# Designed miniproteins, single chains, continued (2), part 88

Each design is a single chain, and the fold is of that chain. pLDDT is the mean over its residues in the fold that is shown.

## One batch from the design tools (miniprotein)

Design m7038
Fold by ESMFold2-Fast:
Structure m7038 (fold): chain A 57 residues (1-57)
Amino acid sequence: MSAEEALAAARARLDAAKDAAEAHRQGVWGVTMAGEVSEEAAREAGRLARERVDELA
């Protein structure tokens, strides 16, 4: 894996982590209070990010 590929994947992981972190915060409160959409979005984003990180790492 080249440094360019690693940096591109790291940036994608960071973007996915930001989305997942925000959705997770909203999802934690939403799941408790009746919101599942954010949790589903966070799980999907996290799952895709993990696959990319595994491929890179």
Scores: mean pLDDT 62

Design m7039
Fold by ESMFold2-Fast:
Structure m7039 (fold): chain A 105 residues (1-105)
Amino acid sequence: MEEELARIHEEIRTDPSKRVEAYLRLAELLVERGQPLPVDMLEEAIKEAKKNNDQETLDRIKELAERSVELAEREIQRHAGTNPALAAKYREHAERYRELLKEIE
């Protein structure tokens, strides 16, 4: 993870045109691993996609955010009765993902 993040940061620094693709790649890897989405990076990707009228990128981010909300809601249901603190953490993640969806026009 750390080495991949370092490479992504270096690519963004040396080639800004790859920035959105790098953020989407990272988001896909994190979803695959059951990890929370990089909301800050996706917010930047949304701003760049809107600036460039890149509807394909906006649609991909929307799909990732919607899937992540669904996964978080399943985890909330699993933990609500046994680990309320963990359920609350997933609710916070789901709310952040819903805010991403609101940013997408």
Scores: mean pLDDT 78

Design m7040
Fold by ESMFold2-Fast:
Structure m7040 (fold): chain A 78 residues (1-78)
Amino acid sequence: DAAWAAMSEAERLEAVRRRLEAEVEEALARILAGDEELREELLAARDDILAALATDPNPHTRYQAGLVLELIERVEAA
């Protein structure tokens, strides 16, 4: 990836986090628009996400799991 190769380590990390946040907002928008399949898949993944958030030693994996858990909670509240 030419764009990725041009970034500093800190810029790459921030870009990954922003991409994950954008994916969460996109997924929420799709579910609220009526994507029942995505909704069901997301809700089915909750236990795996909770396990990753609680036990995974990788802080980036925990950050991603936290964003997905927040998405699940927002979907359940909608």
Scores: mean pLDDT 75

Design m7041
Fold by ESMFold2-Fast:
Structure m7041 (fold): chain A 74 residues (1-74)
Amino acid sequence: SEEAQIEPLIEQLKSPDPMVVYQAVGQLVKLGHPRAYPALVEALKNGDAVLQRILRELLETTKNPGVKEALLAA
C-alpha cells in the first residue's frame, strides 16, 4: 500500500545524510500522499540551508496542490 511506502520515506527525512533526505523528498513529492505533507514542511523548516534549497526547488516544480498548501500553512 502507499502507506507502507511513505512510512520509511518519512523516517528518512530525519536522516543526517542530505542525499537520503533529498531522495525521500523526491519520492514523497512524486507519490503526492497527503499524510506526508506535514513531514515535508517540517523537514524544510528544520533542515540545513542545502536541504531547504533542495526542498524548495522540488516544491516549486511540483503540480501537487496539497504540497503547496502544507507549505503555506507552515
Scores: mean pLDDT 71

Design m7042
Fold by ESMFold2-Fast:
Structure m7042 (fold): chain A 90 residues (1-90)
Amino acid sequence: SPEEIIKEIDELATAIRNGDYEKAFEELQKIASLVKKINPEKGKEVQKLIDELRKRVEEMKAAGASEGDLRGEIIDGFHKILEIVREALK
């Protein structure tokens, strides 16, 4: 339901604020699954963005990126994904 997605978005925001990126990715996966139930096309888009972000972060780690660069990429990616999620709720 939209109410359930809003609750998960709040939990995601809390995880990001606390720097708990593992939990933030877990909350994003839950959000993607919930979005797919109400808007399958937007849910697929959210999942694709999550998968692409995970791949970019892995590649950056392999290339020796700084913790600051990794954090910036993760936060920027999360905000872009969340924007698509909010569009799906309209």
Scores: mean pLDDT 83

Design m7043
Fold by ESMFold2-Fast:
Structure m7043 (fold): chain A 80 residues (1-80)
Amino acid sequence: SRFERIRLILEGHEVARKVLAADPDLAGEVTQRFAFLIDSSKTVEELIAALRQEVERLEKEDPKAAEAMRAVIEVVEKLA
């Protein structure tokens, strides 16, 4: 599907990989959350909405992780 193609492009994209691994301390947490949201979303629009909701949640608990997730949203929006 179009969404699966975008997912593969995002995973293979150098900028996306750098964004997901931007902070070594957060790389695992951000990567796990992103993978879960990809698997649970059916469209790019649903993925972006889910990522924005996750940012809102993380802003209260981990502002640094929220910043990393906002960078992921920017990459996804550019590929949509």
Scores: mean pLDDT 63

Design m7044
Fold by ESMFold2-Fast:
Parts: C-alpha cells; structure tokens; sequence
Structure m7044 (fold): chain A 114 residues (1-114)
C-alpha cells in the first residue's frame, strides 16, 4: 500500500508540473521531457498496483504483465519523442489521469480496496 501511495503522489506531482508548463506556453522540448516523466510515474503506479494485487496472479503472470508494461512504456516514450499530441488533448488526458489518481489515493486513505 505505501509503494502505491508514494507512486500516486509522484504521478500527481508530475501531472501538475506538466499542466503548469503547458499553461505557461513552455517549449515543446520541455513538454516532451515532462510528459515522459508523467509516463514513467504512471508506469510505476501500475507496477505498484500489480504488486498490491500479487495474490490475484501467479509470479509468471506478474513478470509477464511487468514486461508488457515496460514495452508499452518504451513505445509511448518513442511516440512522444517523435510528435507531441495537441495541447488540448494533453490537458484533458492529464486532468482525467489526475482525477483517477486522486480517487485511488482517497480509497487508500479510507482503507478501501483499490
């Protein structure tokens, strides 16, 4: 639970930094690096969630899911390095991701299953 909480807090910090930079009209190079940090923080959140639910999967299934996540993360980073999505699409995506992360943090704080 603590690993997932820390991962969600880091994800929210990365999202807020990226939204602030986007609203300030930061250069594309800066926005790319910030978005890559959001992707890395999101991947760590998913890894922490997999470890929290480890009892629902075999060790082989967990390692396969982590390998798939790492491959998808690498592909997403490559896509961002090639082309940025439109600012409005980025902002909407980040706002939805932040809302999901806040809901999950609230459930963790309440002792609920996430």
Amino acid sequence: RERLREALERLLAAIEATLAALRAGAPEAELRELLIRVLEAYAETLRALLELHRDKYSDEEIEALKAQLDAELAAAKAAIREALPEPAVVEEGLRRLAASAREMLARLAAGEEV
Scores: mean pLDDT 85

Design m7045
Fold by ESMFold2-Fast:
Structure m7045 (fold): chain A 65 residues (1-65)
Amino acid sequence: SSEVAAMILAVGTLLDVGLKTGRVRLENGELVLETAVPSPEDIAKAEEAARRTEERTGRRVRVRE
């Protein structure tokens, strides 16, 4: 499904920005990116990953602390 493709893309984007501990969830058709221990650096990386994923998929992506 398009949702599975979007999740795979989001995971790849998290790895590209250096967040190996990042997690991707799908909640009510929205992608949610999470970090286990949020730091300003990790939050900035997650926000960049969310921006890239949203731009490529047209889906709303948010970051959870």
Scores: mean pLDDT 79

Design m7046
Fold by ESMFold2-Fast:
Structure m7046 (fold): chain A 67 residues (1-67)
Amino acid sequence: AESAIVERIAEILVRQTSLSEEKARRIAEEIVERGRAGKPIGTKEDIESLSGVGPETAEELAKVFGL
């Protein structure tokens, strides 16, 4: 994945959610990889399927993405 795009998404997640920088970067990388594979995040279920995402984090991410 492009490190710059991953870093940018991770920064947003750290600011908008309770995620640590490490977890935010991991989630950001998975989001970018899914988008490139033609399987972008489009539903709350997609968010809940992300690695390391619990119910509370899924709610915060859904708000960030407007889902």
Scores: mean pLDDT 78

Design m7047
Fold by ESMFold2-Fast:
Structure m7047 (fold): chain A 104 residues (1-104)
Amino acid sequence: SPELAARVRRLEAHLQEVKKLLEEFTKDIPEDERKTLEFNMKIAVDLYLKSLKTLEEMVDVAERAVAEFDRLKAEGRISVPELLFVYYLLERVLEAAREQGLIP
């Protein structure tokens, strides 16, 4: 739907912001440690998303995660695990939206 597509496009904008912060927060982490953190978080996100049935449910969850991210950012309380979770959640949801033809 046009409304769902608009919601997904807003999530895409947040992905770019989260990616930039993630690169800044992880730049000094050793590569082996960084890869382990990324691997563990990808598994956690994939397991979480397997509990959801529809793209609309995935978008709802991603919007709530973005709202919490914005709150933590405003409070100066962002951490690497939170950035990784939001990043991979958004990336997976946007991939699903592209596969369904909602965004290019």
Scores: mean pLDDT 85

Design m7048
Fold by ESMFold2-Fast:
Structure m7048 (fold): chain A 68 residues (1-68)
Amino acid sequence: APDVQALLAELKARSKSDEEKQFIADLEAKIQKAQELQRQGKIEEANRVLQGIQNELQLQLDNIRRQS
C-alpha cells in the first residue's frame, strides 16, 4: 500500500542504529510476504499483514518523534 511504502521510507531515513536497520529489514520481509499472499489470492490474510506492518511503522515513527 502507498502509505506503508511512504512510512517505510521515512523510517529508513530516520534509522541509524544496526537494531533499527534490522527492524526495517524485518518489515521489508513482511511486505514481501504480504505481496506473495496477494499473488496467491489470500487477500484477507495479505490485508491483515499489511495493516500490522502499517501499525508497527506508525508506532516506531511516533516513538522516534517523542524521543526528539
Scores: mean pLDDT 78

Design m7049
Fold by ESMFold2-Fast:
Structure m7049 (fold): chain A 65 residues (1-65)
Amino acid sequence: SHMEERERRAADELFEESLKYIEEGNYRKAASKLTAAVLLYISIGDVERAREVIKKFEEKLKEVE
């Protein structure tokens, strides 16, 4: 539906912002943006994408250790 497509797009944008905040060292904002993205993916039933973005976020954190 149009509603699900809009929420998926918003979630994708929030996830991209979360990765940028990791690179900036702003871990609080990074976690906040990831949480919002994950909740939006779950709300539209895209649990696989929610798991994928959590994994990618964790991988990005390992790069900046």
Scores: mean pLDDT 87

Design m7050
Fold by ESMFold2-Fast:
Structure m7050 (fold): chain A 83 residues (1-83)
Amino acid sequence: MEAAKAAEEAAREAGLKSPDVQTAIGNMARAVGEAALKAGASPDVASRATGYALEQGMESDTVEEAIERTAKAAGEAVRDALA
């Protein structure tokens, strides 16, 4: 569960520092992967979380919406991959 929480936190922090949706999605995807690995997730789990977060974030019209969708998706992907 630490990996999922770390991925969500990293996504939110990276998104908040971004000037636009495209930059936010890219920064959040990178932060999710790094945070998941740092929290003990395998490279496969980190890659899946990053990919799923990117897919969900791309459907967002605003930075705030991208942050919420990407953070939620990243957490869910890590939890599902570890189950």
Scores: mean pLDDT 75

Design m7051
Fold by ESMFold2-Fast:
Structure m7051 (fold): chain A 67 residues (1-67)
Amino acid sequence: SRAEEIKKEGIEYAKKLGKEGGEEMQAVADGAIAALERAAKESTDEQVEEAAKGLKKRLEEELKKLK
């Protein structure tokens, strides 16, 4: 499904940022992955898409603060 594709893309992006940002970013990435997996199981495709976009922006902002 579209939600499953978005979830996989979000998880891979979070893993990448976790490796780049070190231990602090890894914790944020782990939380984002858990939230995205939960959204994919309990929410509509549109809600998963919105959640993934929001998490991506949040991860990028947090990474900027660490670097």
Scores: mean pLDDT 72

Design m7052
Fold by ESMFold2-Fast:
Structure m7052 (fold): chain A 68 residues (1-68)
Amino acid sequence: MLKLDEEEARRIGKEMIEAARKQYEEGNYTSAMFLLIAGETELSFADPESEAYKELKKEIEKLKKEIE
């Protein structure tokens, strides 16, 4: 499997989290949840021990709590 480097994985994860937040703000909770899942999937290719991974994971969990 092609692995993303830390910087690329962080960028993609961040973009998906921001897209999910926008959907949540627009009232599209289902779309927001799907985008968060996509962001988690992209982060699964990154090093889980990196600070970037840990921070993005926290942001995803935070948004999930708001959607629930």
Scores: mean pLDDT 71

Design m7053
Fold by ESMFold2-Fast:
Structure m7053 (fold): chain A 96 residues (1-96)
Amino acid sequence: EEEIKDVEEAIERVERGESATFSIRLTPDERLLVRVHVASPEVRELALEGFRKILEYLKQGNVEQAAKVARELAERLDKIAEERGLPRNSIELVKV
């Protein structure tokens, strides 16, 4: 499945300290877009932990839990960005 490959590539990018973007399709006309930029080691570690959990749920076909983990990750990363004056990460629901 393409989504699994995209998350795997996002993990590889974050491991290299690069920014990453992927999407999770929730319905035929809606997707959850995840964007993360690696601004610190703390952001990198949290993104890796979250992305690995998302990948595990996607491999199980559990899109609902994958989306939940992505939203929880976004909340944690945005809090860190706010506290440190860094650019915010984003999670967006996009109609396609």
Scores: mean pLDDT 76

Design m7054
Fold by ESMFold2-Fast:
Structure m7054 (fold): chain A 86 residues (1-86)
Amino acid sequence: MEEIEEAERRAKGYEDTYEDLTKGSQEAIDRMRKEAEEALKENEEEGRQLMARTEAFQKNADKVLKNIQERYEEARKKAEELREEA
């Protein structure tokens, strides 16, 4: 019983981390995108550079989120397996 509860707590921890990082990353991306769009209106080259940096940040954020999601799925699967064996 304790092992199932511990596995569920670990899965919940990854879920909470995923939600926090998803919100934080989305807010950062939205901010960077707005800054890039405003820069594009005033200076096309500077705006393109900022957009490229925004895309690089988004790709990195997506990679981190995918890693956390995979760990969450593994923890959830382990909790399910323990529950089935009980």
Scores: mean pLDDT 79

Design m7055
Fold by ESMFold2-Fast:
Structure m7055 (fold): chain A 80 residues (1-80)
Amino acid sequence: VLAKFDAEFDAILADTRALADAAGLSPAVKDFILAGLRTTAAIERARIERDKASQAEVDAIVATMRESARALVAVAAATQ
């Protein structure tokens, strides 16, 4: 469960970095978004481990994180 979460989160980070670069975000804004995602992932990873979350629950968390990452880049691009 955690190994799949870690792998999918690494993919989210890579996709988010690529989206931020494509959107022309400054390095500081890109780094801020990526740092926020890493912090959120650390919190969610700890919850998954503590609560012995099912694969379905982990998949839902990953889907929500992916959606949030895309929204963060879109908002940052629109507000700069």
Scores: mean pLDDT 80

Design m7056
Fold by ESMFold2-Fast:
Structure m7056 (fold): chain A 62 residues (1-62)
Amino acid sequence: LSREEILEALLAAGLSREQAERAADVIEERGLSVTAGELARATGLSPALATRAKRAVDEAAR
């Protein structure tokens, strides 16, 4: 996945631009194996938003 594809998926999932950019940075650094819990801890996203973000990126990776 490109950064643009990750950002598109995250924005479509309902994240703000700033939240999407922070989540994209973590995913680019750690790879697609990052868990929703790890994403929440690294970005400050709520568990619900981190779960939604992870699901959106996993679906975009197909």
Scores: mean pLDDT 83

Design m7057
Fold by ESMFold2-Fast:
Structure m7057 (fold): chain A 78 residues (1-78)
Amino acid sequence: AGGDAARGKELFEEKGILDMAEYKGEGGTFGIDLTTRRGGRKTYSDEEIFDMLKNGLPGTIIPALGLSDQEARDIVAA
């Protein structure tokens, strides 16, 4: 589904996800780095990332943030 990538980048900053993304590569517990961590072995779909954003990421400080479906899609598009 189409999201607004510009809005998604803004939401990264507003929800603190941008700061968490700056921690990607330094540990597996922070950031929206699911596809690059997986490489070609196992890649998360947009739908799987959407669900993780809505429900939080297990083992990270990213809780269920009460994101709307549109907000989660916008972040996925970013």
Scores: mean pLDDT 54

Design m7058
Fold by ESMFold2-Fast:
Structure m7058 (fold): chain A 100 residues (1-100)
Amino acid sequence: SKTEEIAKQIIEGLEELVEDFEKNLPSMSPEEQREEMEHLIYQFEIALEKFKEYKADEELIKVVEEGYKKLQELLEDPSATPEEFLKVAKETIEKLKKIV
């Protein structure tokens, strides 16, 4: 369906952004790391809104919402590492890919 096609494109876009963050992470300053984490959270929020707008599968909506909330919590936790953030983002993408 058109909804499934849109969901797949959104997931592929998120995966690319997460992979780019992982590749660039070793060369980033702490400020650049924070900006990229904020950008990733924003992109997960957009994905959640689009999944709701297009009435995607409830499991997709649930997985992206849970991932989004965890990423926000990690960004606000001064003890959390960018590597922990990346792990949650990657796990969320893998769950989304298994549903679509």
Scores: mean pLDDT 88

Design m7059
Fold by ESMFold2-Fast:
Structure m7059 (fold): chain A 59 residues (1-59)
Amino acid sequence: MELEEFARRVARALKAAGVLPTSEDEAREIAQRIADGLGLTPEEREKFVEAFVKALREL
């Protein structure tokens, strides 16, 4: 799965579960933790974080 698509799927899953982050800072922290767990490079991590935050704003 493409990294940006994966970020959007995670955001939608959190919305469906009713556990959306309450702030952009919280969203960035969640995305950073997920990126850490996936072993992403710094470039991939930044791309994932921005895609996740964008997906949450567009939901």
Scores: mean pLDDT 79

Design m7060
Fold by ESMFold2-Fast:
Structure m7060 (fold): chain A 68 residues (1-68)
Amino acid sequence: GPEKAAREAGEAARLPGDQSAINAGVGMKKAGAGDEGAELAYRAARIGTQVSGPEGSAKAMGAAALAY
């Protein structure tokens, strides 16, 4: 569900660079968010990492899991 997807995506977002975004997308897909959810999580983590680092990525992933 969305909470599990957000948690897995948040964990992935602690990794450096683009790898955190990739792992966040994989986490969302594994949690059952599907391809659309995985893509949105990947994009959100990427934006978060560029703006606020790992903390921003975790926040963006939470928003993606709840909003999308």
Scores: mean pLDDT 61

Design m7061
Fold by ESMFold2-Fast:
Structure m7061 (fold): chain A 74 residues (1-74)
Amino acid sequence: ASPVDRFWDLREEAEKDPKLAEIFGELVRELSQEAAAYRAAHPDATDQELLDYVLNVLVPRFVERFEKRMEEAK
């Protein structure tokens, strides 16, 4: 399973629990802020390079952070 597949699985889990849905939304905002920061730091980056960064760095980081928050909520 790819980190992208895991992201969608975690979204489905978050939809079942209002607390997890709030945490998911918080971490999506964090991912969006990190993507914006990458664009600001790399103004010459193409949309493809930003997408590659999101998929290969930010999505795996999101999955790790959300799984950690789920473990802490137990």
Scores: mean pLDDT 83

Design m7062
Fold by ESMFold2-Fast:
Structure m7062 (fold): chain A 66 residues (1-66)
Amino acid sequence: SLEQAVQQAQQLLQEGQQNYHQYMGIGQGLEDVGNIEEAKKMREKGEQLYQDLTQQAQQLLQQGLD
């Protein structure tokens, strides 16, 4: 149902935002101690996870609308 799709999409978006914030924070901490390469990897991972979960949320909403 559309309502279930909205609920699942909201959960995925919340997870995406939380993971993004967490990985960005880890990246900043690593950069602050001079670990630039690991900081870059953490930021890239956070961005990718955020994009993946956002796409999954959009697909669920589209399926609920169809």
Scores: mean pLDDT 83

Design m7063
Fold by ESMFold2-Fast:
Structure m7063 (fold): chain A 100 residues (1-100)
Amino acid sequence: MTLERLEELARRAEEPLRRYTERVRALEGTEKEKALAVAKETPNPEAREAILEGVKNNKPVRGLLLAVLHEAGVSPEELALAEQILALLEAGDLEAAQAL
């Protein structure tokens, strides 16, 4: 990934991240309940599926983050890399995450 591509993705992610954050703040309940409500309202089918998959795996916040990336228009390759980085960070392996 180039620095220019990373900056482009960051810019495109700003609106969906803000939209999801505002909606989650307006909802009551558990993280799973909030994520399911957001998924129901999400018009992007790939983003909706990412949220639902996250909830199934007891990782609703991860599902919401992956949905933001889908709406930002990441490639399947970039999404797979992001999932790898997130998995390493969740495992506490910052050195391996930085090497990707």
Scores: mean pLDDT 76

Design m7064
Fold by ESMFold2-Fast:
Structure m7064 (fold): chain A 59 residues (1-59)
Amino acid sequence: MEEEIQEEARKLLEEGLSPLETARILAAKYGISFETAMQRIVELAEKDPEVLELIHENA
C-alpha cells in the first residue's frame, strides 16, 4: 500500500499536478488523511531527486 501510494504520487506529479492537488487525490483514493498523503510525497522526494524537482516546478 505505501509503495502503491508513492507510485501513484510520482505519476500525478509527472502529469504536472501540484503537491497539494496530488495529496488531495491520494487522500480521497486511498482513504488516508491529507497529512498522511503529504508525508508519502515527502518520503518519495527524499528517495528521488527527480521527484523533488517536480515538486519544486509544480508548486
Scores: mean pLDDT 79

Design m7065
Fold by ESMFold2-Fast:
Structure m7065 (fold): chain A 65 residues (1-65)
Amino acid sequence: SEVEEYLELLRKLADGLLKSGNPSLKFLGEQIRRAVEEAERLLEEGRELSIDELEDLLVSIMDQA
């Protein structure tokens, strides 16, 4: 699934950011991880997500930070 591949990429990005010594990059990694966890929850509940909806979710979480 294109969505699953994108989520795996975002998980790897978040993991890399969280290993950074930079507080801003760690914070970004935490927000991305939170977005991935929320998207995985929606998919497990049987909701279909597009890449655009995943990007909207990520932006929404980052804007509320």
Scores: mean pLDDT 80

Design m7066
Fold by ESMFold2-Fast:
Structure m7066 (fold): chain A 70 residues (1-70)
Amino acid sequence: MILFRDEDTGRLYEILKNPLTGELLARDLETGGVFSLEGFVRSAKLQGRKLVPLNDEAEKVLKEVEKKIK
């Protein structure tokens, strides 16, 4: 399971990949709500929110997404 935490909200998210499109998604573990990972990372960056990877795979994925966004 690829997990990260939004440090400002304390919420936990699982990184998923859409098997049909290859799009990376973030699923809220409390609500089950699903968001575009790229959109979520963009929003966090604009708001100055910190996303904390909970494992090495999450760190790698978040770094790659952050490099692709502006």
Scores: mean pLDDT 83

Design m7067
Fold by ESMFold2-Fast:
Structure m7067 (fold): chain A 58 residues (1-58)
Amino acid sequence: NAMEKKKKDEETFKKINELAESARTQANAYLAAGDRAKAQAVIDQATKEASKILKESE
Protein backbone atom coordinates (compact mmCIF):
# COMPACT_ATOMS: atom_id res chain seq x y z
CA ASN A 1 0.00 0.00 0.00
CA ALA A 2 1.55 3.28 -1.18
CA MET A 3 -0.04 5.25 1.68
CA GLU A 4 1.34 2.85 4.31
CA LYS A 5 4.78 2.99 2.67
CA LYS A 6 4.75 6.81 2.66
CA LYS A 7 3.63 6.98 6.30
CA LYS A 8 6.34 4.49 7.30
CA ASP A 9 8.95 6.49 5.36
CA GLU A 10 7.85 9.70 7.11
CA GLU A 11 8.14 8.02 10.53
CA THR A 12 11.57 6.64 9.63
CA PHE A 13 12.73 10.07 8.41
CA LYS A 14 11.47 11.75 11.59
CA LYS A 15 13.23 9.23 13.85
CA ILE A 16 16.52 9.47 11.95
CA ASN A 17 16.37 13.28 11.87
CA GLU A 18 15.72 13.48 15.63
CA LEU A 19 18.48 10.93 16.28
CA ALA A 20 20.95 12.89 14.12
CA GLU A 21 20.05 16.22 15.77
CA SER A 22 20.35 14.75 19.29
CA ALA A 23 23.64 13.00 18.50
CA ARG A 24 25.11 16.16 16.92
CA THR A 25 24.14 18.25 19.95
CA GLN A 26 25.55 15.72 22.43
CA ALA A 27 28.76 15.16 20.45
CA ASN A 28 29.37 18.91 20.16
CA ALA A 29 28.81 19.33 23.92
CA TYR A 30 31.32 16.56 24.69
CA LEU A 31 33.86 18.01 22.25
CA ALA A 32 33.47 21.45 23.85
CA ALA A 33 34.12 19.80 27.25
CA GLY A 34 37.21 18.03 25.84
CA ASP A 35 35.64 14.56 26.10
CA ARG A 36 36.51 13.21 22.66
CA ALA A 37 35.92 9.59 23.67
CA LYS A 38 32.30 10.26 24.64
CA ALA A 39 31.78 12.36 21.51
CA GLN A 40 32.99 9.42 19.37
CA ALA A 41 30.78 6.99 21.32
CA VAL A 42 27.71 9.17 20.70
CA ILE A 43 28.42 9.32 16.95
CA ASP A 44 29.06 5.56 16.76
CA GLN A 45 25.88 4.75 18.68
CA ALA A 46 23.78 7.10 16.52
CA THR A 47 25.18 5.50 13.35
CA LYS A 48 24.27 2.01 14.62
CA GLU A 49 20.77 3.13 15.63
CA ALA A 50 20.18 4.83 12.26
CA SER A 51 21.21 1.63 10.43
CA LYS A 52 18.86 -0.40 12.64
CA ILE A 53 15.95 2.00 12.02
CA LEU A 54 16.54 1.85 8.25
CA LYS A 55 16.61 -1.98 8.27
CA GLU A 56 13.48 -2.19 10.45
CA SER A 57 11.67 0.25 8.13
CA GLU A 58 11.91 -2.27 5.29
Scores: mean pLDDT 79

Design m7068
Fold by ESMFold2-Fast:
Structure m7068 (fold): chain A 95 residues (1-95)
Amino acid sequence: KEGEELLEKLKEAVKNKDVDTAIKILGELVENGLQDVKDKEGYTAAHIALVSGDPRITLALIMELLEKNQSLAPLTNVTDEQIEKLAKELGTEVL
């Protein structure tokens, strides 16, 4: 599944702290209208960007959404529980 494959690559980029690759994948997701695609656990690109802990990744998502005239709604549909679970999975900061 196209969107799910990009989300898995985005997770790996975040896990590896590869900001440039994460930004590129976010651009590909938004360009193809896949910003609302959920992985098997219900996570979107917005969830992954927020748990990255890197403001460059989060800002890149916002800029891509604005450039493509897409809604910023994906950024508002994030719960604390989803953030905590995903952060643990990707090895980012929860504590």
Scores: mean pLDDT 71

Design m7069
Fold by ESMFold2-Fast:
Structure m7069 (fold): chain A 110 residues (1-110)
Amino acid sequence: LRKELTDALIKNDLVGLLELLDKHSLEEILNAGVNIPLVLKLVPESAPVALGFLYYFHKVHLKDPNALTLAEVDVNMVVPGASKTEEAKKNIAAVDVYIETGDLAAVKAL
């Protein structure tokens, strides 16, 4: 799981990442121990997918009403301004579609 999550982040694979997050429990995801800040430092271009990961995790697994704000803060601390890009906005919209519909094909179409 840790390797698959890390590989999806490095490859900018939002769909693969969401599929992994959806199919695993909160405990499994936390025990995987993915170091998002380290991935962002080594691969800054992964920021849009990392934003999607953190947003989905906070919103679905933690049920946090401030999920988007928390995800944006976390990503922007490592890659300043990353949450303001069109790619980042598309990924947040794609995650919202996935949360509402459960349709990974709709995510891929964005």
Scores: mean pLDDT 76

Design m7070
Fold by ESMFold2-Fast:
Structure m7070 (fold): chain A 73 residues (1-73)
Amino acid sequence: MEELLEEAERLVATVEDPTYRALGLSYLRRLREDPTDAVAWYSLGQFLETVLGDRELAERFKALARELGYVPP
């Protein structure tokens, strides 16, 4: 779990767009404060896939969200 957040933090730091970087950092902060926040796990997973193109890491985050009871719309 911690390793996933550290990897996401490294990737978010490479985002050149300050608005997208701030968004990624906000999801990371939510997860640091509440690691049971299924919506934040899923949202960060979508961010990793959409902004950074990392589908494998994104699926790990989405899987954790689903384990915590998140149901995608």
Scores: mean pLDDT 81

Design m7071
Fold by ESMFold2-Fast:
Structure m7071 (fold): chain A 88 residues (1-88)
Amino acid sequence: GLERAEELMRRAEELLRETEELLRKLREKGAPRERLLEIELTLGMAQLELAVAKMLLKRGLDATALAERALELAEEALRLAREELERL
């Protein structure tokens, strides 16, 4: 059970790292502030869910649902960042 949460969290962390790198590039290229804010808010929500999932795992509690939510938000943040990069 816990192994599933750990795998989902690892994947979410990888996607968040990629999204942060894309956000840096988007800022350098002058992407619209409203779009940057949308991506940053989604990224922040993913980071929050991931932080809570990590806390639960450290306490030996099931974090699968939070890890799944973190991954979904991380995938959405990356999608938004990629779409904006293609628009520039």
Scores: mean pLDDT 88

Design m7072
Fold by ESMFold2-Fast:
Structure m7072 (fold): chain A 82 residues (1-82)
Amino acid sequence: MDELVKKAYELGRKLAEEYFKKHGYLSGKEIQEIARKATEEVMKEYEKKTGRPLSEAERRAVYLAAVQGATDAYIEYLKKKK
């Protein structure tokens, strides 16, 4: 579980950073879309490895971690902008 949450957080950060490099901005809508994409990727890998879907609580935890990762990357970008 902890590894899954950590993976979602790091993936959310990575996707947000890639978006900044390509577009130069990130709004709340893009953060939500990035988090959704990160969550879907983590869920698919888990289902492939375990043969079962994530529970509702597990899906929520993964999604919130991805949102936090994307948000943290966004805040760091705003503080570090040239």
Scores: mean pLDDT 79

Design m7073
Fold by ESMFold2-Fast:
Structure m7073 (fold): chain A 69 residues (1-69)
Amino acid sequence: SEEIVKEILEALEKNKDAPAVVVACIVRDLCELGPLTEEEFKIIEEFLRKNLSPAQAAAAIAELRKYVK
């Protein structure tokens, strides 16, 4: 849902300096609230690629894929 996407993006913005494992855990915990569409996944993936390190982005994207419809 749009709500889950917003919460994920806000949490990622607050945790830009967190280790990759912590970023992945944040994504996992928020995604357990509901499934993501392919379009919602792409929005979060683009944010990760632009705003976080390659290691953080890779870890978070791997976790996000588990929750895509």
Scores: mean pLDDT 82

